# Designed miniproteins, single chains, continued (3): the designs that were tried, part 21

Each design is a single chain, and the fold is of that chain. pLDDT is the mean over its residues in the fold that is shown.

## One batch from the design tools (miniprotein)

Design m8744
Fold by ESMFold2-Fast:
Structure m8744 (fold): chain A 87 residues (1-87)
Amino acid sequence: EPPAATEEEKKAQIKKMAHTHSKLTEEQREAIFKNTNATEEQKEKAKEIEKKLGVEFSPYALAILLHYLKEGVSAEELIEKIEKEKK
């Protein structure tokens, strides 16, 4: 059970991520990583998640993804949750 957000809020965010797709330029992508202070590991995990889902996230979806990675949510858990919300 997450301490900082309600289960309803987290479900809404994950659902929004599952349904938002767009192509980002490399510059837009780097700007998001810089603004979120993403580590190289978190950048690699975000790219892996997009590759496994076969999608490219919007700036908003990418920012949310990086937020959960910073909170210690695994890439596998995020993939499973996003796939479940697509159905």
Scores: mean pLDDT 70

Design m8745
Fold by ESMFold2-Fast:
Structure m8745 (fold): chain A 78 residues (1-78)
Amino acid sequence: MKDEAIAELEKLLKEAKKLKEESKSEEAKEKLDKFIEALEGTIEYLKNNEFPEEVYERAVEVARGLLEQIKKYAESLE
């Protein structure tokens, strides 16, 4: 579970970095930059500590939800 969750978070991180590169909006880039910084910190924290499986599952759910929210925000700027 832990390794799978971390791999999924790293995929979300890669997706966020790609979206930041592709974005033409400074506002969207700012939100993505903050998300990237927070997600990198979360990944490091989870790698260096041991938690119950539920914590890893919740981290993935939260990160996925936040990225979807940022995507919707970027769409609203069209």
Scores: mean pLDDT 82

Design m8746
Fold by ESMFold2-Fast:
Structure m8746 (fold): chain A 84 residues (1-84)
Amino acid sequence: AVAAAEDEVRRLTSRLPPELRERFVKKVIEATKALLDGNWEEADKLLREMAEELVKAGHLTPEEAERFYEAVRTILRAQAEALS
């Protein structure tokens, strides 16, 4: 599951301009910090907002954005479980 999620994230992000990849990294860092604070609701919100921004900017379809959101969420959940 994690390996498939990492592949999906890599494939989708390879199509993004460098500026959006940097914004993605920043959002993932913010989501990770929220998760470490025990605030999964905030982490989930940040990931959904990033997916919606990518759709609005025309870089992902709604279906690709949902797959991207699910893939990142899978990776972060696995990281949280490993730290528990």
Scores: mean pLDDT 76

Design m8747
Fold by ESMFold2-Fast:
Structure m8747 (fold): chain A 72 residues (1-72)
Amino acid sequence: MSAAQRQAMAEGLLAAIPATAEALLAAGISEADVERLAELLRRLAAAIAAGDLATAARLREEYRRLAEEALA
């Protein structure tokens, strides 16, 4: 993956955050949990842009766990 492709992926992820947050709030998830999930997505986008794929993989897994817990 090129630096330009990583940047485009990171920008796409950041652009999706407002719609994702709105959908989570509409699903009844608390504002605090939505903000935690949004922060993980912002950190994931930064890791992808930097080419830190190990950190990106860890943040993706953390997002999955937190989202699963918030929906329980």
Scores: mean pLDDT 83

Design m8748
Fold by ESMFold2-Fast:
Structure m8748 (fold): chain A 106 residues (1-106)
Amino acid sequence: SAKAAAVAADIGAGAAATAGAATGAGAGGEEGKKTAEAAGEAGGKATAEATAAGAALDAAGAAEAAAEAAERGGREAAERGHPEAGRAAGEAMAAAGRNGARGMAA
């Protein structure tokens, strides 16, 4: 169902953004980058799966909202740690999720 898929995507994207922000805060350079990329790929896949499962405009819209929530969550988490690294990780994960959903919908 579109609603269940969107809720799953929201939970996954939010968790990924928070984890990425926390990891980014602790690690710089390659480690931070690899973690952000892996989280972004996971978020993208989850959002794409939600969009594909719904196969409807409503499901795609819900997935986009979930990605936006993940981006905001990442920024808020970053403010409690290393702002730049955490924010960048959260934003990258949200962007990857949105792009993945659009790719699957196209």
Scores: mean pLDDT 52

Design m8749
Fold by ESMFold2-Fast:
Structure m8749 (fold): chain A 69 residues (1-69)
Amino acid sequence: SASKEERELILRLIGLKLRKIGLELDLERLKKLDQSNPEIRKKIEEIEKEIKRLEKEIEEIEKELKKLE
């Protein structure tokens, strides 16, 4: 029971962390471009917002995993 729930949460956590890494790499690449471009600034802001959303979701899953330990 608990082990199965733990595995499902771990798989979800891995997926979210991979998505976050992908966005962080996109963000690093965009920050190397000309930031005087408004479209680049907008894209950076959108990605930073999505990273913060993912961080919150990751934190909640990590808390649930800690409860199962």
Scores: mean pLDDT 85

Design m8750
Fold by ESMFold2-Fast:
Structure m8750 (fold): chain A 63 residues (1-63)
Amino acid sequence: SALREREVILRTALALQEEYGTSITAKQMQAGMDAVRAALAAGASPEDAIAKGLATARELHAR
């Protein structure tokens, strides 16, 4: 449901805020959120979707 998706997105945003603080860019946040939505659409669990979002944002930061 849309409400479940919003909850997972918020959890991902909080985790990114914990890792990067104020240094996170809007582009990293958007990429992470897009990865979460794609993972959930593919049937991933909330835990796996969050992990994908974090990995995507981290990869973009490292480049």
Scores: mean pLDDT 81

Design m8751
Fold by ESMFold2-Fast:
Structure m8751 (fold): chain A 90 residues (1-90)
Amino acid sequence: DKEELLRGLERNIELLERYEEETDPLMAEQLRALIIMSLTILAKVAEKLGYTKVAELLREAARIIATEKDKKKAAEEAKKLLEEAKKLIE
């Protein structure tokens, strides 16, 4: 439902903030993998609920986290996309 999608977005924003500040390389890689998986699952949920643009933003955020080598930049850009996704949910 919409509330589960919103909670998922809020949880992933928290994970991105943790990822941005994480200094342990092993923990950072675990957080990165968790975020990519979580965003990918949440995008499928958004798509099933008819939030096509939200699903697109979530997939782009997952791509950025997977491909951007600058951890801080990746987290900041992904977080902006998730904040945009939240604004599209009423």
Scores: mean pLDDT 88

Design m8752
Fold by ESMFold2-Fast:
Structure m8752 (fold): chain A 79 residues (1-79)
Amino acid sequence: MREEAEELARRAEELAQQALAAIEAGDLEAAREYARRAAEALREAARLLEEAGDRELAELLRRAAEALEKLTEELIEKA
């Protein structure tokens, strides 16, 4: 379970990096898709961590998912 959460968090980081690169390239559709997938992975990781008893890290990942979605949409609106 914790190992699965760690893998999801790593995947989310990769997807977030791809979202940022897509924004820089002007590919707003790809940016939204990568950010959505990254946020989903972070929320799933948070759920698994909460089930494993790590509520503090789960809260951090949920906040990260929300911040990622908000930041991505703000950057897209300005692009």
Scores: mean pLDDT 81

Design m8753
Fold by ESMFold2-Fast:
Structure m8753 (fold): chain A 68 residues (1-68)
Amino acid sequence: MEEIKELAEKISELSNSPTAAETIIERVKKNPEEAAEVLLISAEDAEEEGAKEIAELLKKLGELAKKL
């Protein structure tokens, strides 16, 4: 869970979205399987937009959520 929080905070900082970390963490706590699917889709979208660093963080976060 700590690793998920750290990744979510990094995404929040890079995207300049201060509430993103809280939203991600809440979704993972509520339903980690659905959260993982959404995070992996978001990673693909971010990669298409050229946000490579955000895409890599979203992918790692999604993979970790799948293992919960």
Scores: mean pLDDT 80

Design m8754
Fold by ESMFold2-Fast:
Structure m8754 (fold): chain A 68 residues (1-68)
Amino acid sequence: SIVDEFIKNSDAKSLNALVSELRSSPLEVQKEILARLYNLSPDRVASITQKDIDLFVSALEKEAQVLG
């Protein structure tokens, strides 16, 4: 996917910048960021919870640590 290509071609700094943006944003903005990254349908976006966002951010932080 485009996101997997982005992650594979991104450095730790870029991933940490995305994590920082997500953490500083309210839930509705976090959902919009995920929708754009994964090209999600409106129905999928509506079903996203804070728990889903937290898991995604945690996964990005772990990937950044592996790359750095």
Scores: mean pLDDT 74

Design m8755
Fold by ESMFold2-Fast:
Structure m8755 (fold): chain A 70 residues (1-70)
Amino acid sequence: SIDELIEIKIENVEKLIDYLSKINPELAKELQKLLDEFKEKVKTASDEEKIKLLEEFSEKVGDIIEKAVE
């Protein structure tokens, strides 16, 4: 289900934040802000809106990962 995919994504991003907090605290803070915003948006979203929110959030997380591995 979409909710299971969202939970998996949140858990993976929380692990990434923990990792980044040790090597790039500013980037970890940026990612935490994005995660907090995503969590708030999904609370009131329909399943169709959740899919769009997950896609947009995944793109933003990808940008953070790219910055972290350079």
Scores: mean pLDDT 86

Design m8756
Fold by ESMFold2-Fast:
Structure m8756 (fold): chain A 75 residues (1-75)
Amino acid sequence: EASLEEEAELLREVARLAEERGAPRAAEIARRGAEAARAGDYSRAEALEAEAQALSEEDQRALAEAIAEVGRRYA
């Protein structure tokens, strides 16, 4: 329970940073990922990974940079 909520919180932070980087589609995928993580819905998380792969290269880069930034802040 707590660990899923913590993972969801990290994904919400990824979404916020992706929006700041000008990638609202990447931010939306990260927010939906946070909801899937909190619910323990791993099949939905897999579907969202496929949607992330369909993003533009610019949006994918923004998403990857947001993930890396969250990793640096919470490492």
Scores: mean pLDDT 78

Design m8757
Fold by ESMFold2-Fast:
Structure m8757 (fold): chain A 78 residues (1-78)
Amino acid sequence: MKKKTLVIPSSARARLFGMSADDTRQIVIDNDGKTGSEVIGKFPSRTDGLNFLASLVPKDQRDNLRSNPEDYIVKVVK
């Protein structure tokens, strides 16, 4: 099946305790072109990664992303 592209700014930050904005940005950049599932796996918890990615999509797509993060390809922009 064709995957959807999830566009993430390089300045994006996880709202997590104990993770710096620079570390979050580096995780996102290092996983450019990877699936949402792979990016989620780089966060301290799956819930934190899912909530971060869901915050970057329109309301009507948030439930789909949380259920099927593998259907999304992460694309980082400067």
Scores: mean pLDDT 69

Design m8758
Fold by ESMFold2-Fast:
Structure m8758 (fold): chain A 89 residues (1-89)
Amino acid sequence: DVAELEERVRAGDLEALEEVVREAKENATAGALANAGALAARHGRLDLAEELLRRARELGLEEAAELIELALRGASDEELREKLAELKA
């Protein structure tokens, strides 16, 4: 489900990005919010990334908030993948 949407986002499907963001808000887990926030930041949807950052902070999900902040600052793919793997584990 989410993995298929992520592949579509990488192919340039911005509607799939909005679906990933919507599902992350409904799921409200650290991994889901961090993943959706990083994808939004990478695809220039800074508005969505900032919204997810705020949501992560409201929920006390500090590690997810840190990852989204790194993505907003332009962190490398390697750095983001390493931190996201820790959250999804």
Scores: mean pLDDT 78

Design m8759
Fold by ESMFold2-Fast:
Structure m8759 (fold): chain A 66 residues (1-66)
Amino acid sequence: LSPAVRAAIRAAARGLGLTYGVDAEKVEEALTRVLEGKMSVAEAAKEAGVPKSSVSAAVAALRRAA
């Protein structure tokens, strides 16, 4: 992943962690795995404790940053 995408993942994870009261580090790992093709959006949503729609929106924005 490019440095810009890694920075964007961290920012998105912090935002989602604050919004849903979940561990930002778990969200960051889940988003990273989705972008690396290691995990589906649905799996990431389940592991991070964030709604699938929010993960999907974040991943779409992050793919545009790549």
Scores: mean pLDDT 81

Design m8760
Fold by ESMFold2-Fast:
Structure m8760 (fold): chain A 73 residues (1-73)
Amino acid sequence: SAEELYKKALELVKKALNSTDIDEQIQLYKEAIKLFEEALKLETDPEKQRYLRRQIKSLEFLIERLKAEKAAA
């Protein structure tokens, strides 16, 4: 279900936030994005669809920032 995919994506986001390894954080956020995209495909509520798209974009920007920070170090 969309709800189960969403919950799994949130657990990956939580794991990423508690990680001290930038590469692990990036991989977990990428996996969370894939699950949010699958949830979006199953979601029929337009408000929830907009919310999921916003979450995906937010995580994409976060990944880009983490990659830039790693490259600068």
Scores: mean pLDDT 87

Design m8761
Fold by ESMFold2-Fast:
Structure m8761 (fold): chain A 73 residues (1-73)
Amino acid sequence: SAANREQVLKEAEAVFIGLKAGMAAADVLLKKGASVKEALEFGFKVGGEMARKIEEEGLSEEEALELAKKAGE
């Protein structure tokens, strides 16, 4: 059905953008001298939060990336 396909694509898009945001947050922590483990754990947390905000609040990719970078600072 079109509705199920649309929902799956919407959720997949939010997850992919969330992963990009999480990677950006992790990169900020690494540049600040954090360990790989600390950066990855933080990146996964931020990525999940950004995926939720994209899906539930309609955040753009650009807004999610900016918020993720600020969270790492």
Scores: mean pLDDT 84

Design m8762
Fold by ESMFold2-Fast:
Structure m8762 (fold): chain A 71 residues (1-71)
Amino acid sequence: ADEHVAAGRAALKAGNPEEALRHFQRALELDPTNVEALRLMVKAAIEAGDGETARHYAEQVLAAAEGRPLP
């Protein structure tokens, strides 16, 4: 789970948002409540130009973090 998040971040740093999306999807398949992976899915989807995927996962981030105040 965490290894897929790390791999996705590495892909983003390498300029491969499409590859990052695959890694973050694997992380969410293992733990659908991983807020960090959900946030990174939104970031990667935006960088890949996939607004529908970004919107979908942004909604999930808000739902998962509903008990946490925004800074």
Scores: mean pLDDT 77

Design m8763
Fold by ESMFold2-Fast:
Structure m8763 (fold): chain A 60 residues (1-60)
Amino acid sequence: MREELEREIEVGLALMAIGVAKSSKSMSNEEKIAFLEDIKSKLKSEEAKKILEEAIKEIE
């Protein structure tokens, strides 16, 4: 129950982070990748990490 909620929150955070990175006009691709990698390192959900990893590959 609580673990499922935390997983959903982390997936939401991953999607928001991707949106922020993709919408940024001031960040370089390297800065966007570093930002997403930092978020990925702080999350526990494997699903959220996979979403971030796929986004990083799209930027690079």
Scores: mean pLDDT 79

Design m8764
Fold by ESMFold2-Fast:
Structure m8764 (fold): chain A 59 residues (1-59)
Amino acid sequence: SSHAEEVQRRAVRLMLTEGLSAAEALRRLGAELGVDLPPDTTPEGIRRMAERVAEALAR
């Protein structure tokens, strides 16, 4: 299963429906899964945040 694709789909939906940035959408998804993610607006930081959300989603 592609948890990365599911994270991307959910993050994009939050960005479009609630006007969140990518980092804000990933932090919100992380919080819903019990993961506290510090905001990082760099592309590498956003990628790491998405990986951590995908990992939490797989539990």
Scores: mean pLDDT 79

Design m8765
Fold by ESMFold2-Fast:
Structure m8765 (fold): chain A 76 residues (1-76)
Amino acid sequence: MKEELIEYLKKAIEAVKNGDRDKAIEYVQKAIELARQLPGGEEIVELLMKAIEAIKNGDYDKSIEYLKKALELVEK
């Protein structure tokens, strides 16, 4: 579960960097589904929802910041 979540977060960051908005949102949504199954995953889900909003607003730098923060919380 954690390894899959890390993989989707890394793919989401890559998609944002490549300008692939639809793939970025898809990977973040997959990460949200996995994070909801983790004890204490609520903070990760909140960050990922903020990342989706940033992507929708075209604020890609902010979305990468939220995704990296979520990744740090998962990797601990």
Scores: mean pLDDT 84

Design m8766
Fold by ESMFold2-Fast:
Structure m8766 (fold): chain A 58 residues (1-58)
Amino acid sequence: DEKKEEIITILEHNEEIHGDAPISEESMKAAVEALKKDGIEVDPKAKTVKELLEGVKK
């Protein structure tokens, strides 16, 4: 689960800087697709880095 931890760390850094900032729909879809490709299931309805991180931690 090293890959998952690495992604969580990256998302936590982004949450500190842009936690409440909205991510573009295109960027969000790309991020969710990339995470799913790496075997990490996230909430496709997430609209912020914070919401994406919450989904990854579950």
Scores: mean pLDDT 64

Design m8767
Fold by ESMFold2-Fast:
Structure m8767 (fold): chain A 80 residues (1-80)
Amino acid sequence: ADEYFEQGLRYFTEKKLEKAEEYFKKAIKLDPNYSLAWYNLGVVLYELGKKEEAIKYYEKAIELDPEFYGAKLKLKEVKE
């Protein structure tokens, strides 16, 4: 999980958004409770213009970690 998450962050930093999405999805497949990976997948999807999918993944991150302040802020930012 950690190696895929780390690689996802590297691709995200390089603006390789589709590769970042792929690797965060791989991290989640190994650890479905990885709230930070769900959150970062949401961020990538939002940058790809997939707003509704991003909202669902931010909500999943909050479901797994109700004190995930960053995910709550992003939900407020992307919802009207």
Scores: mean pLDDT 83

Design m8768
Fold by ESMFold2-Fast:
Structure m8768 (fold): chain A 102 residues (1-102)
Amino acid sequence: DPALLEEVSALARRALEEFQELSKPLANEKDVEVQDKKLDEILRRVYERFLAEAPPEVRAVLEEAAELGLGLVLQTLIDLAGREVTPAELRERLARLREALK
C-alpha cells in the first residue's frame, strides 16, 4: 500500500529527527560508556513514541528489531524513512537474522 508506506516513512523521519536533536549534546561527551548509555535511553524514548503511533505491521517489525538490539531499531527506522524496504521485507530480514543468531 503506497499510502501506508508514505505515512510510515513520514513517521520514521520524524522519529529520526527527534533522535538526532536529542543526541546533539552527546557529540561533546568524551566518556564512551556515558555516551552509549544516553544514546540507548534516547533511542528507547524515540522507539516508544514511534511504536505508539505506528501501524500494526510496522509495530511488529520494530518489536522484532528491538528483541535483536536497539541498533537494529535505529537501522529499521533509517530504512523506513528512506523507503528503501517495505515493513514485510524488513520483517523477513529480521526473521532471517534471528535464525542466523541461533
Scores: mean pLDDT 74

Design m8769
Fold by ESMFold2-Fast:
Structure m8769 (fold): chain A 59 residues (1-59)
Amino acid sequence: MYDKNDLEAEIQLALGRMAFHLGLLELALEKYEEAIKLAKNEEIRKEAEEAKKEVEERM
């Protein structure tokens, strides 16, 4: 059963990836931070944290 917060975290993570592909690094960072805050699932949170680090290395 999907937790609503985990579903919202997955949506924010997807939006962050789209922003990253468009070169909108600040928007991608904001979306990944939101995903980390919403995620109750450890794997979703870890994926968002890893994505955030990749964006920060390119900023």
Scores: mean pLDDT 81

Design m8770
Fold by ESMFold2-Fast:
Structure m8770 (fold): chain A 92 residues (1-92)
Amino acid sequence: DEEIQRLAEQLRSVLESLGFSVDVSISGTTVTITIRSDNVLDLTGLVLKLIGLSLDGLPIQLEVEGDTLTVTISADDRATLIDYLKRLIESL
């Protein structure tokens, strides 16, 4: 999906501009973002921000392991995933 890939690339670019190392994978209506930082305060700040977005209704799964944060965004349909990705990008 060209639009989902474009938004995933935009999301990568935003996160990289904040000093993170980012890998993104897309499978159907699921986007998995692997984020790394050698700065624990930057990573912690991002985790807290994403928890806030999740509590505000953005359905994000978060997994933290060492210096790595995995963010999974899943939607029932393409239009909903596009909306979730746009909301995430706008919030960063």
Scores: mean pLDDT 86

Design m8771
Fold by ESMFold2-Fast:
Structure m8771 (fold): chain A 75 residues (1-75)
Amino acid sequence: SELEKKLEEMAKLRGVPVEEVRKMVEKLPELLEEARRNLDPEQVKLAEEVAEMILEPDEKKFEENRKKMAELAAK
């Protein structure tokens, strides 16, 4: 599946087993679900954007996303 390929790519980027990445990804939907229940639609959109940034398998895009996440967290 596409998800499995992305998990393998993320595992290579982090130098960890796929199971560790799977555990992280598994927590993400629960965090987004909590955000959707507790936050305004604009904040939910931001949370979904951050989740997409965390799941980015490309190393260069991931580094760029890390900077954006830090900027968003500061606001």
Scores: mean pLDDT 68

Design m8772
Fold by ESMFold2-Fast:
Structure m8772 (fold): chain A 58 residues (1-58)
Amino acid sequence: SMEDLERRLKEIYFRALENNDEETVERVKELGRNWHTLSLEEAEERIEELEREVRERE
């Protein structure tokens, strides 16, 4: 659901702030700005991509 994806987006944001990862913070902000224009499928794909990238950097 979009609510679950929003929660996951916030978790990514918090983790990026803790790691001082400015690039991920900006990507999360950009995704948030355009959140309402995305389909459920598109939002899910972008969240999964961000989660994978953050995990790989850690």
Scores: mean pLDDT 81

Design m8773
Fold by ESMFold2-Fast:
Structure m8773 (fold): chain A 66 residues (1-66)
Amino acid sequence: AEAHHEEGARLLREGKPAEAAEHYKEAIALDPEYGRAWGALAVALERAGKPAEAAEYLRKAGELLL
């Protein structure tokens, strides 16, 4: 989970938010309680031009991470 988060962060720095989002989705699939990955996924989706999808993941994170 953390390794996918680190790879996603690297891809965001390289200006590849769509690829970063895929790695963050993998991090969440491995550990759904990894709160850092939910927030990072939302940022990556927003930068990839998918703000509605980003909002859905932020809502899910809020429900999971009380």
Scores: mean pLDDT 75

Design m8774
Fold by ESMFold2-Fast:
Structure m8774 (fold): chain A 96 residues (1-96)
Amino acid sequence: MVVEDAIIVTVRIVKKDATPQESEEIAEKLREEIEKMPGAKVLTTTIVGNTIYVAAGVDTEERAQELIERIKELAEKLGAEATVGPMNRSPEPMEF
């Protein structure tokens, strides 16, 4: 399904003492959590040391808020801090 007004959500996750292996595990768990949500998908995942950057596409503003809450809850359970960037409208249609 193609959505013209998709939203991009960017999140930065930091775990102070994470090893590279732990950062990869956190990134995978975040990806799995996002992919479980209908109308959400992972666009990019970048790991730099103990910091993980995730960009996700969502079909509605309501789903963007749900995704943000799920990411924050998961990060807290994993002992990490999540910082949410500004939400932006996708410049092009997105498939879900």
Scores: mean pLDDT 80

Design m8775
Fold by ESMFold2-Fast:
Structure m8775 (fold): chain A 80 residues (1-80)
Amino acid sequence: SERERLLAATVEINRLFVDAYDANTEEAKEKAIEGAKEILKTLTPEQVRQVRDALLPLLRSLDPEMAERFEKVADEILKE
């Protein structure tokens, strides 16, 4: 179940970012960041690190600016 939760979160966050990339509006990008933040807050700190590390290379290939915003949100959650 823990592994299923991690995989589901990873897939959902990736989908949010792909949808934002396709929409190519600041509004859609902000919505994707907020959605990712909400999902990450439901995870353990260890799961947040795993999702961050798994997704960052993929997100950087899609949209480097959005990848940086995602990394910042994940790191802020890990510090709190």
Scores: mean pLDDT 85

Design m8776
Fold by ESMFold2-Fast:
Structure m8776 (fold): chain A 67 residues (1-67)
Amino acid sequence: MTGIVAVAEAALEEGVAYAERAKEKYGFDKVEILVAPTDEEAAALAREALAAHPDARAAAVGEGFVV
């Protein structure tokens, strides 16, 4: 099962750390990190990715970094 983490470029370090923790905690075979220029674009990208991958269970956007 694939996990998806979408983050803004400014929050990339936090997103990578979150993806690593999520992979270990939830037992994902793969975690895909999607990077966008802004938090708004990252949120849109996460929604599109979840719609395209019905087997994906986690999409994390840097909620504390939403503009």
Scores: mean pLDDT 66

Design m8777
Fold by ESMFold2-Fast:
Structure m8777 (fold): chain A 118 residues (1-118)
Amino acid sequence: EVKITESGGGTFPVGSSVTLTLKVSGVDFSEVNVGWFRQQPGEKKEGLATLIASTGGVVVAGTVAGRAHISADVAKQTAYLHLSDLREEDTAVYYGAVTPNKPDGKTYYGEGTEVTVV
């Protein structure tokens, strides 16, 4: 079974930075796409960044471009999202996501970690 564990949430000042950690088990990390999503209060879930583990390719959403950096340690099956210059609108529940790199691959989400910016 795919298991996703997020950590690193909390309450952060405006203008600071946060690093969120995503640990993945139950799948071969090199055979999946690893992503970060968030859901702001009253909004729908939005994609922030995706890492294609097989190629090292990275896609970052325009809403956080220049502030978000995604990285991974494939041997540790761990991905990281670093988000800098935090704004009040960055207040959200942040979810790690894992999608098998195949046409019928289902996306698995973790339980989320809450980030509050004040």
Scores: mean pLDDT 81

Design m8778
Fold by ESMFold2-Fast:
Structure m8778 (fold): chain A 79 residues (1-79)
Amino acid sequence: DHYEKGLELYEQGKYEEAAKEFEKAIEENPNYADAYFNLGLAYYKLGRFDEAAEYFKKALELDPNYEKAKENLAKVTPV
């Protein structure tokens, strides 16, 4: 699926391509907290910290107990 494809591309360092696959996963399931979180990680790797922060926030809106999203949001908030 698109989410798994995004993870494979992310592990290969293909962050732009990974982001596109995570965006497709979100299009199919708008409540996919993991897809928002990993989209945030992809933007973080691309140096797009404001976008990364917004996607980490979306993951937390969907799952308030998403510890990794909370930790990464703290890391990118002071840009």
Scores: mean pLDDT 85

Design m8779
Fold by ESMFold2-Fast:
Structure m8779 (fold): chain A 55 residues (1-55)
Amino acid sequence: MEREFQRDVLDSFRAMALSVENIALSNPSLSDEEKEQTRQQVEELLKRLDEEIEA
């Protein structure tokens, strides 16, 4: 039950995190370096979310 709830919440959060990444990558004011840093931060966040449901 608790893990099922976590999956639903984390799946929604993954979608939001990917939306933030897409916004950053589409922002012409950001440098390629800043876009890469944002992508990396989103990847690290998604990794932590996966570890949360595994634990």
Scores: mean pLDDT 73

Design m8780
Fold by ESMFold2-Fast:
Structure m8780 (fold): chain A 66 residues (1-66)
Amino acid sequence: DPEKAVEEFEKRLKENPNDARALFGLSLAYEKLGDEEKAREYYNKFKQVDATLEEIAAAVDEVEKL
């Protein structure tokens, strides 16, 4: 459920605006929802933060499960 994924990741960003997992997860979730503008916005923010492969994998897994 990409819509539920957006809700969860937005909540995380309120706690930590530089959360790489949440930023990447939001870019993926918005892409699945067809919101290319929001997907691009969050992907560009993600590119400005340090991220581990583990965080990226966790975001992908969470978007697929929610």
Scores: mean pLDDT 79

